# Designed miniproteins, single chains, continued (2): the designs that were tried, part 95

Each design is a single chain, and the fold is of that chain. pLDDT is the mean over its residues in the fold that is shown.

## One batch from the design tools (miniprotein)

Design m7289
Fold by ESMFold2-Fast:
Structure m7289 (fold): chain A 91 residues (1-91)
Amino acid sequence: MAAEADAEALALIRELAETHGEEAARLALAAGQLGAGEALAELGLADEEALARIEELREWIARAEPKMSPEVRAAAERARELGAEAARADA
């Protein structure tokens, strides 16, 4: 369910903020938003503005991710999966 995936993503982001700081939480949030956007684009539900936002998120993540620990990167990947699951369930 979308609400369940969203709740899990928010819990993950909150935990990262507490354990790894605000930058780690920001990466997970951006990854979740990217996952959701990519899933909506696959379903044909993304307009040109949404596609532009997806590219901005990809560029930001590509710059931020190499600076993070493997643990934070794994959490961001999970957030991306959860964002995609929530978007598909809500579609």
Scores: mean pLDDT 80

Design m7290
Fold by ESMFold2-Fast:
Structure m7290 (fold): chain A 102 residues (1-102)
Amino acid sequence: MEREELVARLREHLGTIGAKIDELIAKLQEQGVLDSVPEVEVRPLTPEEIRALKEEIEKMDFSDPEDQIKALELYLQIQNTLVEAIRDGDIERLKAVLEALE
């Protein structure tokens, strides 16, 4: 798979994650729980960390504002990792991140 094809697929995942982030921000702001976007780690995640964060999100109760805030933080970490991988990642990094998302 060429780098451009991997980047295109990661950008589709980035779009999906961005939509989830926007939905969570809107819901939390409507509830009066969130005044600003949370600060999250900017360090690149390993593929194992991406899988662990996805599994954690899948276990969350999205009716609970605390779980909604936690999900937002985890999605922001994944988003930051995708942006870094698209910008600076080699083909092997792009493949590993994509496999962790799929």
Scores: mean pLDDT 79

Design m7291
Fold by ESMFold2-Fast:
Structure m7291 (fold): chain A 120 residues (1-120)
Amino acid sequence: MVKVTESGGGTYAEGSTVTLTGKVEGADLARSSVAWVREAPGEPPQGVAAVGVDGTVYNAGGSAGRVTLSVDEAANTATLTLSDLRVEDTGTYYMVVAERVGDEAIPYVGEGVEVTVVPG
């Protein structure tokens, strides 16, 4: 059974930095793609950043170079750092892991963590 557990949620001041960490159990991150997705009330889920199985990093344009995504294959964790926080970054952040099994990619989604950004 694959389990994805996210941490690092909470209330943050505008202009600060948040670090969100996802831990994976039952799947191997060395063989997986990882994506972070933000969901806000009334909006469809929006991609924040992703890393492919080959290590290629993809950033969603709305984050304007404020995002870093790193994968620690030995610890089986992925970390999203979002700097220069804006009120519009408020939402629930989910880590999505798709492990490659043969020619298939099986997606698993965490329970999500809430991030609230308040004007400072």
Scores: mean pLDDT 79

Design m7292
Fold by ESMFold2-Fast:
Structure m7292 (fold): chain A 76 residues (1-76)
Amino acid sequence: MSVAEVWRQTALELLEFVNSLPPEEREKFAQDFEQRILEETKKLYGDKSRDERLLGTVEIARKLIEEEKKKRAALE
């Protein structure tokens, strides 16, 4: 329940953020974000359980969303 709720909320936050971008930037952002997620999640493999990997992926996604928001705020 808790993991599914955190994942759902993170997905909604990501969707809201993407929808706030100009249409022409959405595709590029989605592709760049997916690539960053894949690169970071590769570090979570090894002896991790499925649940630990899923939770780690959510944490990485939230971190990357927050970093992207900060970068865009800094660009004015």
Scores: mean pLDDT 68

Design m7293
Fold by ESMFold2-Fast:
Structure m7293 (fold): chain A 84 residues (1-84)
Amino acid sequence: MVSEEDAKKNLESVEQALPALEAEVARLSEMSVLEQVSLIMALLAELTSLELAIEGGDEETKKKAEELKKRVEALLAEARATLA
């Protein structure tokens, strides 16, 4: 199982990745279908990291991971809507 330290590292990794992913979601209309699929896969990977942070984290880490998960899910919904 994920340790509290590993959970915090997963949370920090997502926090560091999110600004770049948000910038890419803002450019969805300029992306090819393959680029959009790659972005969706990247967002899904960040969701996996957040699930690990929720599973192994302390109360503070879990709260932050849940907030970031909602943010990543919103980005994922936006990316999927552009493909549909």
Scores: mean pLDDT 83

Design m7294
Fold by ESMFold2-Fast:
Structure m7294 (fold): chain A 71 residues (1-71)
Amino acid sequence: SAKEHAEKGEELYKKGEYVEAAEEYLKALDIAPDSLVLKQKLEEVIKKLEEQGKYEEAKKAREYLDKLNAA
């Protein structure tokens, strides 16, 4: 469920595993694409990925959000 993926993403975020956290939030958004809370959580993860220099992973997550927001 979207909730299970969101909870796993939150756990990974707290551990500093931002690539894996982004993957779980993306899975949650595939199930619940209109969730403003999940979009905000993914935005937070994107900023952390950029802080770690993981710009390619951050870009891919941003492109996903842009696609959802354009629909």
Scores: mean pLDDT 84

Design m7295
Fold by ESMFold2-Fast:
Structure m7295 (fold): chain A 92 residues (1-92)
Amino acid sequence: MMAQAQQMAKNGYTPAVILRAMGADDADIQTAIDIDIDVIIRMVRNPANRQVAIDTLIRMRNNDPAIFDRVFARLRATDPAGADQIQAAIDA
């Protein structure tokens, strides 16, 4: 399990996606989503890191659309303008 989680992290999977894939409970997944959204918001606000945040969200959407929806809903509630810009970049 630990080796698989480390390999997924190296491949750019987020903690929330990894925990859900491992069958963690919803409380642990929700905590990981809160951590993921804080990191993504900080990356999006820094232009040098914005593309990495977009690539991470595209990967999340492809690997676990349900986690993507939860993360994106939290992002939109926290930063609606930033969420709209990210959505446009993902959909391009």
Scores: mean pLDDT 73

Design m7296
Fold by ESMFold2-Fast:
Structure m7296 (fold): chain A 114 residues (1-114)
Amino acid sequence: VTESGGGTVAEGGSVTLTATTTDADAVGLSWYQQRPGEPKEAIAFAYGADGGSVVSGRVAGRFSARWDAAAGTLTLDMRNLRVEDTAVYFAGASRKGAKGTTLWGSGVQLTVVA
C-alpha cells in the first residue's frame, strides 16, 4: 500500500489523502486515523467494483471517500479541517479470504494549525 498527501495545513483548509494498492487480491482499502495518545480508528472504508465507500458518521459532514477499484485507489477528501484532525493517517488493505486488514501503509502525518 502506497500513501500520499498530508503535511501542515491551516484550520479551515482542505487536504486530499490517497492510498493505492497493487495487490490483485485486495477487495478494499480503509483509512484509519490515529490521534496523539489514541488508538487507530477506522474513518473510511471502500469495497467492491462499483466505487462504493463509507465514511464514519463522526466525520461524514467534512470528509468524503472515493474508491476506484480498477486503479486500486482510495481517495479521502478532507474539508473544513480542525486542529483535532491532527493525526497520523494509515491506509490498510483487506484481501479476499483474509480476516481484517492484512497490509498496512507506513502512515501519513497531517498537522492542522490554528
Scores: mean pLDDT 70

Design m7297
Fold by ESMFold2-Fast:
Structure m7297 (fold): chain A 84 residues (1-84)
Amino acid sequence: ELERLLEEMERAIRELGAAKGIPQEQVDAFIALLRADIESLPTEEEQIRYARAAALAYRGELAKLQGRDELAERLYREAEEIYK
């Protein structure tokens, strides 16, 4: 499941970056740093948890930017529940 969640996270970040007009090179660098941080976590369970939370959070930011406030709120709450 980790690779699927990392792909979902990367897709959300790339879409958010494109929507904000951020250069692809800068988006790629950010994704690489975030992946390295996740892969540095001591257990696969922690890596999966973090990747899932990150995917939800960035999908929430994209939804908010698109004016989908209710969807953004739901995604943020789901991300918060993972940490709590």
Scores: mean pLDDT 80

Design m7298
Fold by ESMFold2-Fast:
Structure m7298 (fold): chain A 67 residues (1-67)
Amino acid sequence: MDPELLEAEVELAMALIEYSVAKLINDKEKAKEALKKALAVLDRLEALGDPRAPAEKAAVEKELEEL
């Protein structure tokens, strides 16, 4: 795997974990921050050619609209 892709995937996983924790404790501001971080990482993954990134971006954007 490309080192840049691997690093971005780790960053995405961390952001999504942060989002899940924030959502469980009902911290909407932290949840929104975590989703914005995930969206930025997904933009980078899409630029790097990750075929899953567009669908994952759509899911994150939908969650942001719901918050």
Scores: mean pLDDT 81

Design m7299
Fold by ESMFold2-Fast:
Structure m7299 (fold): chain A 61 residues (1-61)
Amino acid sequence: MPLKLSPEEAAALLRAAGFSDEEVDTIAELLEEYKDKEELLEKAEEVLSPVTLATVEVLLD
């Protein structure tokens, strides 16, 4: 599914959700490179903990 959030919008939402600046920057970079939700989540699995990944998946719905 194509992502509806820009990297800037996603960064603001993730920061509001309690993510660290490092985690927000990493996720925003992934959103810039990957426009599909499934592809982004596969790449995020390589760099994020399983708990953080699950939270990101919920936020992208």
Scores: mean pLDDT 72

Design m7300
Fold by ESMFold2-Fast:
Structure m7300 (fold): chain A 89 residues (1-89)
Amino acid sequence: MEIEVTIYSNTSRSVPIGLLLEEGPDGLPQISGFVKGGEGEQLFKEGKIKVGDLIVELNGRPVTSVEDLQRRLRGTPRFTKVTLVLERR
């Protein structure tokens, strides 16, 4: 199942989108949690994202690894909306 979500890159410098990430299957970023009070918490409360979801795209481009995603997010200006495509297995 693929899920598209839009989120602001404004939670913190270390965790811009308010999601905690780990290495999942195929080296893809897997959501392990969220920062309390951050942008990701609302998406979890709404049931739009879940622990274990894989991030497969950022802003319409494939994500290859946790490092790729984190590097691209650090290059994104703060208070900018980003679009994520998630895969739920």
Scores: mean pLDDT 77

Design m7301
Fold by ESMFold2-Fast:
Order: structure tokens, then sequence, then C-alpha cells
Structure m7301 (fold): chain A 88 residues (1-88)
């Protein structure tokens, strides 16, 4: 679980520099979304931008069911809510 969260954060950082990592990030985002412990660790350790990028990669790269998509949307919303609070 911790390794999955760490690998996802590293892929998000790589994706920020190079779009070629998008598909790999999308696949890791699906794995994180399916694993509650990994998702919790990712949300705790990832930056707001890294959380947003993981959510976007998931939405574009995966043909996942509604449950997994909802989890990715929740991750993205958490990032957006933090941004809105900081703008106040």
Amino acid sequence: SRKLAEETIELAKKYMEDEKYKKELAEKAVEVAKNREAADLFLREASLEERFLVGEAYGEGSSVGPVLRETAENLRRIGEEIDEELLK
C-alpha cells in the first residue's frame, strides 16, 4: 500500500515533466483508487497538484466502472476544495 502510494506520487511528478507517463499514471491511479489504504496514504503525502493530475489521468486513461470513477472524482474534489479554501 505505501509502495503503491509512493510510486503514484513519483509517476505524477514525472507526468508533470513529460506527457508520455500519462498512461502509466492512469494505471497506477486505478490501483490506488481500488486500495483504500494506498488512497489514504496518497492523499496524506501527495501535493494538491499531484492529486489533481492523478484524478485527470484516471479519467482519461481508464475504462473503469462507476465505483472506481467515483473514487477518482472524490480524490479530485478533495484537491479542488483545498484550492478553494486557500483562495479565501
Scores: mean pLDDT 65

Design m7302
Fold by ESMFold2-Fast:
Structure m7302 (fold): chain A 92 residues (1-92)
Amino acid sequence: SIDEAALKKAIANGLSREEAEKAKREADRLAEKIKEALKAGNLEEAARYAVELRRLMEETGIETSEAAVAEVAFATEVAVNEEMRELYEREL
């Protein structure tokens, strides 16, 4: 699965199996928080979680299907919503 490949990538990046699984759970949690914030129209919260997810992925090498879906949804909002773009830039 894509998620199994994500664990292998994180392990190749220096994480233990347990650390990789913890990073996957955290990435999936953040992806869910992004989706819920976008549904609620809470653009500031969505931007904050998106920055946190990106940092986690860059630090660990973890890439999950849920994180990919959430990133696409967030990128779509950034592309069409100037307020979301400004919030994202502020949280960076």
Scores: mean pLDDT 78

Design m7303
Fold by ESMFold2-Fast:
Structure m7303 (fold): chain A 75 residues (1-75)
Amino acid sequence: MSKEELRAGGLAAVEAARKALDADPSKAPQVAEDVKGLYEAVKRGELEPDVAEVALEIAKRAKEVLEEHGVKVEL
């Protein structure tokens, strides 16, 4: 999987999460835990640099979506 494929898949997942939260905001805590998990994986330094870069970008985008729905996420 290329960096571009990872980014495309990650952005699609963020868009799906945004639509899910628009329909049911009660799902926000689960999405927040998933975002924290992704950020923790990046911080552990166990990912390839390109994968870590994309993962951090996706986590940041998902954090913005969660904050739009009133959920504060510490990353």
Scores: mean pLDDT 78

Design m7304
Fold by ESMFold2-Fast:
Structure m7304 (fold): chain A 100 residues (1-100)
Amino acid sequence: AYDEALAALEAALEDAETTGRLSATPSSVADVVDEILNDPSKKEERIRLYNLLLRFIDILRAQLDKLWPSADPEQRERMAEALAQLDRLEAELRKEIAEL
């Protein structure tokens, strides 16, 4: 249910803000986005969840930025790809909000 998805994202957001740990992967965020995009009937819940996902993306970016100075070249390549995935997800989420 949407309530469960919202609660899970809120918990992940709180954990990331409090502990500085990444509790979700970019791929798991993409899966949630895909599920929501396939349910057009829940406009208010979609707006709320999109805003939570945008906040979560910002936290993931901040965590990657903190890790960047200590990362080796291979890790930096992976981080750059993760950032590109987050950029694509943010663009899609902002587009969906604008079309609601």
Scores: mean pLDDT 67

Design m7305
Fold by ESMFold2-Fast:
Structure m7305 (fold): chain A 56 residues (1-56)
Amino acid sequence: SGDGVWRPKDLVREMFAAQGLNPTDEEIDRASKLVGRFDLDGDGVIDPEELKRMLS
């Protein structure tokens, strides 16, 4: 993403990268669906500020 907002899959990739993990497409899909439940806007997009709060 280059527009200042994160898609669930982008969020999941960044989270796994921070943990030093190399996720499969299936792992990304499952985690993206889980993260999607925390989408405060309800549009499937997560704001970087909210991402920062979720990771703390």
Scores: mean pLDDT 62

Design m7306
Fold by ESMFold2-Fast:
Structure m7306 (fold): chain A 62 residues (1-62)
Amino acid sequence: MDAELERLLEEATRGVLALLEAGLSEEQAFQMVKRELIELGVEEETAERIAREALERALKEM
């Protein structure tokens, strides 16, 4: 995996975890992280894939 893409995924996963622990739903956490990635310049389709994988990883850590 590209090192930059893996870094984004790790950061997104931590973001999702923090949002879920703060009491947000899975859908809210996914939408917020996806929006943040798009604002950072990530293409929408790639941002959606990263946010979805981040959500899966975060749920496994809970």
Scores: mean pLDDT 82

Design m7307
Fold by ESMFold2-Fast:
Structure m7307 (fold): chain A 68 residues (1-68)
Amino acid sequence: SMSAEEIVDKMVAEVEKNGQATTSIPATPENVNGLLAELSKLVEENPELGYRFSFADGVLTITLYKKE
C-alpha cells in the first residue's frame, strides 16, 4: 500500500510532465486527512501548484495542477 507522501510524490512527478495529475482513493478519514494535509503543505511550499478534490460514493478524487 502506498503512503500519502508516496502518492503526492508520484502526483508531483506527473504534474512536472503533464501539468496535472489525478488520483482516486477510498475516502476513509485516514486517507482524507493524510492526503489533504500533504497536498496543503505542498501548495504552501510551491505556490505555482494548486489542487482540487471531490468526494462521491465513498471515493476521494484529487487533481493536482500547475496554475496559470
Scores: mean pLDDT 85

Design m7308
Fold by ESMFold2-Fast:
Structure m7308 (fold): chain A 71 residues (1-71)
Amino acid sequence: ARTYQITVGGINSAADTTRLTAALSQLPGVTDIQVDLANGIVTVTGDGLTPAQIRAAIEAAGFTVQSITLL
């Protein structure tokens, strides 16, 4: 599995965290999602994931992607 750390803009509430988690969990191969609301950081672990898929899912949920880093 690969782990990506994403810096996300527009997360302001628990409801935003829930929406973002739901969007990312729709991606095939996702095994773990962690959201740090205070810092706007999301960690996604899975197999067969690409930065393009992760960005598209976050943007479709109404958030912005500032950076994506493979850990």
Scores: mean pLDDT 82

Design m7309
Fold by ESMFold2-Fast:
Structure m7309 (fold): chain A 83 residues (1-83)
Amino acid sequence: MEDEIQAGVDEIAVASSKVAANHAETGEELREETESTYKLAKRVSKESHPDFVKVLELIAEKARELGDEESAKLAEEKKKEVE
């Protein structure tokens, strides 16, 4: 039951990060979201990491759409570190 409560809290954090990533218009904003998402992933159990991996994947895709390869690579490296 506590696992379900924790999953709910983590889901809100994931949803918030996805909204921020979708509203990011610059590579600077995407890098900030990468760091925030990575720090959140470090604070949760490894069982919750797949959800944060998908958020980091979204950030990497957004960075590539903006032509910002450095921000995309940063998100990809953090994704590998999380899972």
Scores: mean pLDDT 72

Design m7310
Fold by ESMFold2-Fast:
Structure m7310 (fold): chain A 96 residues (1-96)
Amino acid sequence: SPVGEAVLAAKENPTVENLLNALRAILDLLRELAERDPDPEVRAQKLALLDQLEEALENRDYPRALALVEQLGRLGMPQSLLDLMKRLIKQLQKQA
């Protein structure tokens, strides 16, 4: 899978580029899952948080990115993907 390939590359060689590529692949998957939410209000909230998360990552605002991942968890997004994102974001923080 594209997500699996990007995550494996980041584990084998944890460069900023590989970590960001893995995070973008996970964001794309989470966006697809959010768009399938049957509740239009919950769908809109999930998509808005994902847009804010992408912005936080682009701005290198890792504390904000981690807080947004926690908010996505409260809306019921898959915890396994969110935990993976938190590990990758924390690894980016150490590279800064």
Scores: mean pLDDT 89

Design m7311
Fold by ESMFold2-Fast:
Structure m7311 (fold): chain A 91 residues (1-91)
Amino acid sequence: SMMEEEQRLKAALEGVIEAAGEVIEWLDSLTSLTPEDVERLRSLLEVLRGLIDWAKELIKKGIHTELAEKAIKALEEAIKKIQEVLEEAEK
């Protein structure tokens, strides 16, 4: 049903916010990056960008707009942190 879909989308958005925060905490705990970590982070950037596009579509449809905006902000903060960490690893 549409109500079940809306509840699933809410849970997915909440999960995205939590996961984005966990990524930032993980990166802040790292003392060094392995080459494998660098490749994983590059792959993760593409996934997080796709989640931003998904959340933007929810906003266009008027579905959980405030939560979707919060998810986009959390994802953008995680992306910025990953980019900063990757830039330092390339130096």
Scores: mean pLDDT 86

Design m7312
Fold by ESMFold2-Fast:
Structure m7312 (fold): chain A 72 residues (1-72)
Amino acid sequence: MLSEEEKKLIEETIERLLKENPEIKLSEDQKKLIFDEALKELEKWKENPTSDVPLEEFIRTVVSTLIQLYSQ
């Protein structure tokens, strides 16, 4: 169960990484898919959180990986 703040953090992370890589152009459908997949990963992580990575770093890693995968 994710809070609105956690969902917003995912959206902000996607937007920030896309701004950092302006040559990457994602369709609206791809952006939704990345958001949905990131939500799923975060929900699963929050169910059994580890001390290895903080929340923001986990989200950044997941979103970065998904953007790279879809921007191939």
Scores: mean pLDDT 77

Design m7313
Fold by ESMFold2-Fast:
Structure m7313 (fold): chain A 60 residues (1-60)
Amino acid sequence: NKEKAIELLMKYTGLSKEDAEILVNSLKNWPSPIQVGILQSEFGLSKEQAKEIAKLLEKI
């Protein structure tokens, strides 16, 4: 699931694999509602895209 979260972050944000891995590791320190907020506000994801990534991080 972590690998899939990295792949979706790269797809939705255009980040490199290295930057997406850093972001995933950072996001794991936050509760899911804050993860969704960060992904929408800082990275321009839709609420649905942000929720999809947060669910993948929940299963790690």
Scores: mean pLDDT 82

Design m7314
Fold by ESMFold2-Fast:
Structure m7314 (fold): chain A 79 residues (1-79)
Amino acid sequence: SDAEKAEKVYEEVLAKLKEAIKLAEKQGNEKLKKLAEQTLKHVQELYKKMKETMSDAEVLKKMEEALAEVDEWIEELKK
């Protein structure tokens, strides 16, 4: 179902943000760690709001968009 697919994509986004937090911590970059932690919290809040206000198909599309953006962001953080 679209709901199950959206949840899996959401979990992938969270996993990648947690990877970014670990990378920032390993580098001793407190500013990047804080940014990654704030982004993680924002994505969690956004997902909850979307589930309450949008169809499962719309949530899936938005989570796929978020995954693409997080991938680009992590590539920037890797230099």
Scores: mean pLDDT 81

Design m7315
Fold by ESMFold2-Fast:
Structure m7315 (fold): chain A 95 residues (1-95)
Amino acid sequence: SMEEREKALKLAEENFPEVLKEAEELREEAERLARELGWDTEAAVLAAQVGLLLARHYGKPEEVREELRAAEAPPDLQLVLNGLKVLALTLALEK
């Protein structure tokens, strides 16, 4: 539900605000990519944002874009949020 999504994003914002700020910088690119892939949901846009953010940190943006284009369906929102949490924890450990 939308309420569960809002709670998850709020928890991420409270615990990982820097990662969410970086993801927000990629929102326009993620919206364009989601539209190219035929994904029209907020979950799909968030999935694209997280995918692009992971690509930035792992240095393989083109490979991630190709994987997203080959996807038969948008990633599950819970998997996307778990990925964001793992990335945030990894970045926190580097500090």
Scores: mean pLDDT 63

Design m7316
Fold by ESMFold2-Fast:
Structure m7316 (fold): chain A 94 residues (1-94)
Amino acid sequence: SDAENFKKAAENLVLAAASTDVDEAIKHLKEGFEYFKKVKDEEHKKLLIEFAAELLKWESDEAVKNVIKEALESYLKEEKNEELKELIEKALKE
């Protein structure tokens, strides 16, 4: 279900944010972004984009930042909702 994909994406992004180990953070980000791409509800996508943007803004590790940037850039290419595109573009400029 969309709600289940949203929950799994959100849980993995939270685990990434809580991780003190770079490899663990990257593992959770990659799993979270795999669930994120299955989410179809636009409000759920908005919440996940906003969460990923906050992670990117406050992250200090370049490898972790690159995983988030690459996922957001991939979503931007496929997204058709103009408001969601603007949110992703804003996140990538921070």
Scores: mean pLDDT 86

Design m7317
Fold by ESMFold2-Fast:
Structure m7317 (fold): chain A 89 residues (1-89)
Amino acid sequence: SETKKRIKELIKELAKRVYGEDKWKEVAEEMLKAIEEAIKAGEITPEEVLEQLEGQKAAIEVKENSESDEEGNEKLKEKHAEFQAKKAK
């Protein structure tokens, strides 16, 4: 039951990050139903689902952090270029 609770939490987090705050509930419910059916059919274990979802969350967090670092570095480069242009004139 602990594993199933964690799966639900991860699906909600992933749906919010990928599909946005207002649409995540419908997507999360569809994902949960599909996963529950697969577990009942013996196609996948709850532990395997949890492992896959944790992997997806980690990949999204790496992308978000990389995007934030890129934005920060790009703004810093723009400010340095403007400063250097003023100094050269």
Scores: mean pLDDT 68

Design m7318
Fold by ESMFold2-Fast:
Structure m7318 (fold): chain A 112 residues (1-112)
Amino acid sequence: MQELHDLRNKYLEGEITEEELKKKLIEVLKLSEEIAEKLLELFRIEKEILELQNLPITEENRKRLLELYEEALKLLDEIIKKAKEEGLKDLEEYAQILKYSLENAIELLKES
């Protein structure tokens, strides 16, 4: 799991390309192409969330953040399901933690 977290951070910081990330997810972490594609989609959304969080809190930016959070939740559910099917317990647990954090973030935004 540390390797997945490190790869995610490198991608979010712009240190690696999507092609390099996908290659490492498959070749180093031994993930299926389907899971690797879902993780790429998730990390693209997370990158956009980070960019929006650095901007002023406008109604438009808040609505976009909520949309991105909902898209990320959907992808996390798909990743969790696929991880269970493939017996990837560490990935399932990691995705569950991310889902919990994201659900809390959505709740806080809706109450603001």
Scores: mean pLDDT 83

Design m7319
Fold by ESMFold2-Fast:
Structure m7319 (fold): chain A 71 residues (1-71)
Amino acid sequence: SEVDELLAKGEEALLAGKPEEAARYYLKALEIDPNSKKAINGLLLAAEALRRQGKDAEAERLREIVRSIRP
């Protein structure tokens, strides 16, 4: 499915050290399936990778997005 392809691309981007690219794929997956736990977890992993790269503001924005879609 398109969602599965986006999730796979997100994971590949994280492994390549590209958390911004990973976040874009996971956000696209959530546009198609808003309840995708894999995409939500992927965004949290991307946020953590951004924080480790010193991109704290970008990491915080992703965490805010996750909070807006989870109860």
Scores: mean pLDDT 87

Design m7320
Fold by ESMFold2-Fast:
Structure m7320 (fold): chain A 86 residues (1-86)
Amino acid sequence: DLEKLIEELEKALKEAEEALEEALASANELQRRTIEVRREAFLLVLEGLKEGKLEEGLEKANRLLLEALAELGADPADLEKLEAEL
């Protein structure tokens, strides 16, 4: 059910946008960056789904999240564990 999955992802993206707006009033730079990366990850998944390349979209989204976590100072050992689980 491609249409339903696209609709659910678009809803999740809208919820992320609303969370970003609320968080921006009190968010520090770190919090704002993590919300923005999450939004970008959702867009990559949605694009992959629409193009019939869901697996590729998920891989790109996971890569973006891992890169952002590394940029924000996450422990390399924790990043390797997360990459293996994703």
Scores: mean pLDDT 71

Design m7321
Fold by ESMFold2-Fast:
Structure m7321 (fold): chain A 86 residues (1-86)
Amino acid sequence: TEEIGELLERVLALPRDQQRAALLTAAEVASGLSKEGQRLAEALRNAAATTDPARQRELIEVAVRLAGKLSPEEQARLARTLREAL
C-alpha cells in the first residue's frame, strides 16, 4: 500500500505526457485484476484525463485506497508496472 502511494507520487512528478502514459498503463494492468482492480483502473483513467490538479490529487488518493483492497499479489503486479513506467 505505502509502495503504491510513493510510486504514484513519483508519477505525478513526471511531465504530463509521461504521467498520462504511466497512469493509463497502470489502469490497463489493474483492469485485468479483480473487481477492486477494475474500480482502481477507473480512478487511474479519470486521473489521467483530468486537467484539474486538485481533482487529479483527489482521484490518486482514491486510487491509493482502492490499491489497499487488492491482494498482496495484485499489489505487487501493480507496483512492478508503476516502477517500469518510471
Scores: mean pLDDT 83

Design m7322
Fold by ESMFold2-Fast:
Structure m7322 (fold): chain A 68 residues (1-68)
Amino acid sequence: SVVDKLKAAADKLLESLRAKAADLSPAQLRGELEAIRQLVEKEAELLNLSPEEREELMAYVDERIAAI
């Protein structure tokens, strides 16, 4: 599904960020996390995901961000 592909893309971006997180200031880390979140939101809107699909995707992304 499109949702699964976007989840996988977000995971790759967050995994890359996690690998370099120790080299970032707290402000830089917050900025990178916000950029990833915004990118996923924009892609979901451009692909015209349903409200239910968007909720599932953003809940997944927010859970993964909280784990960093």
Scores: mean pLDDT 84

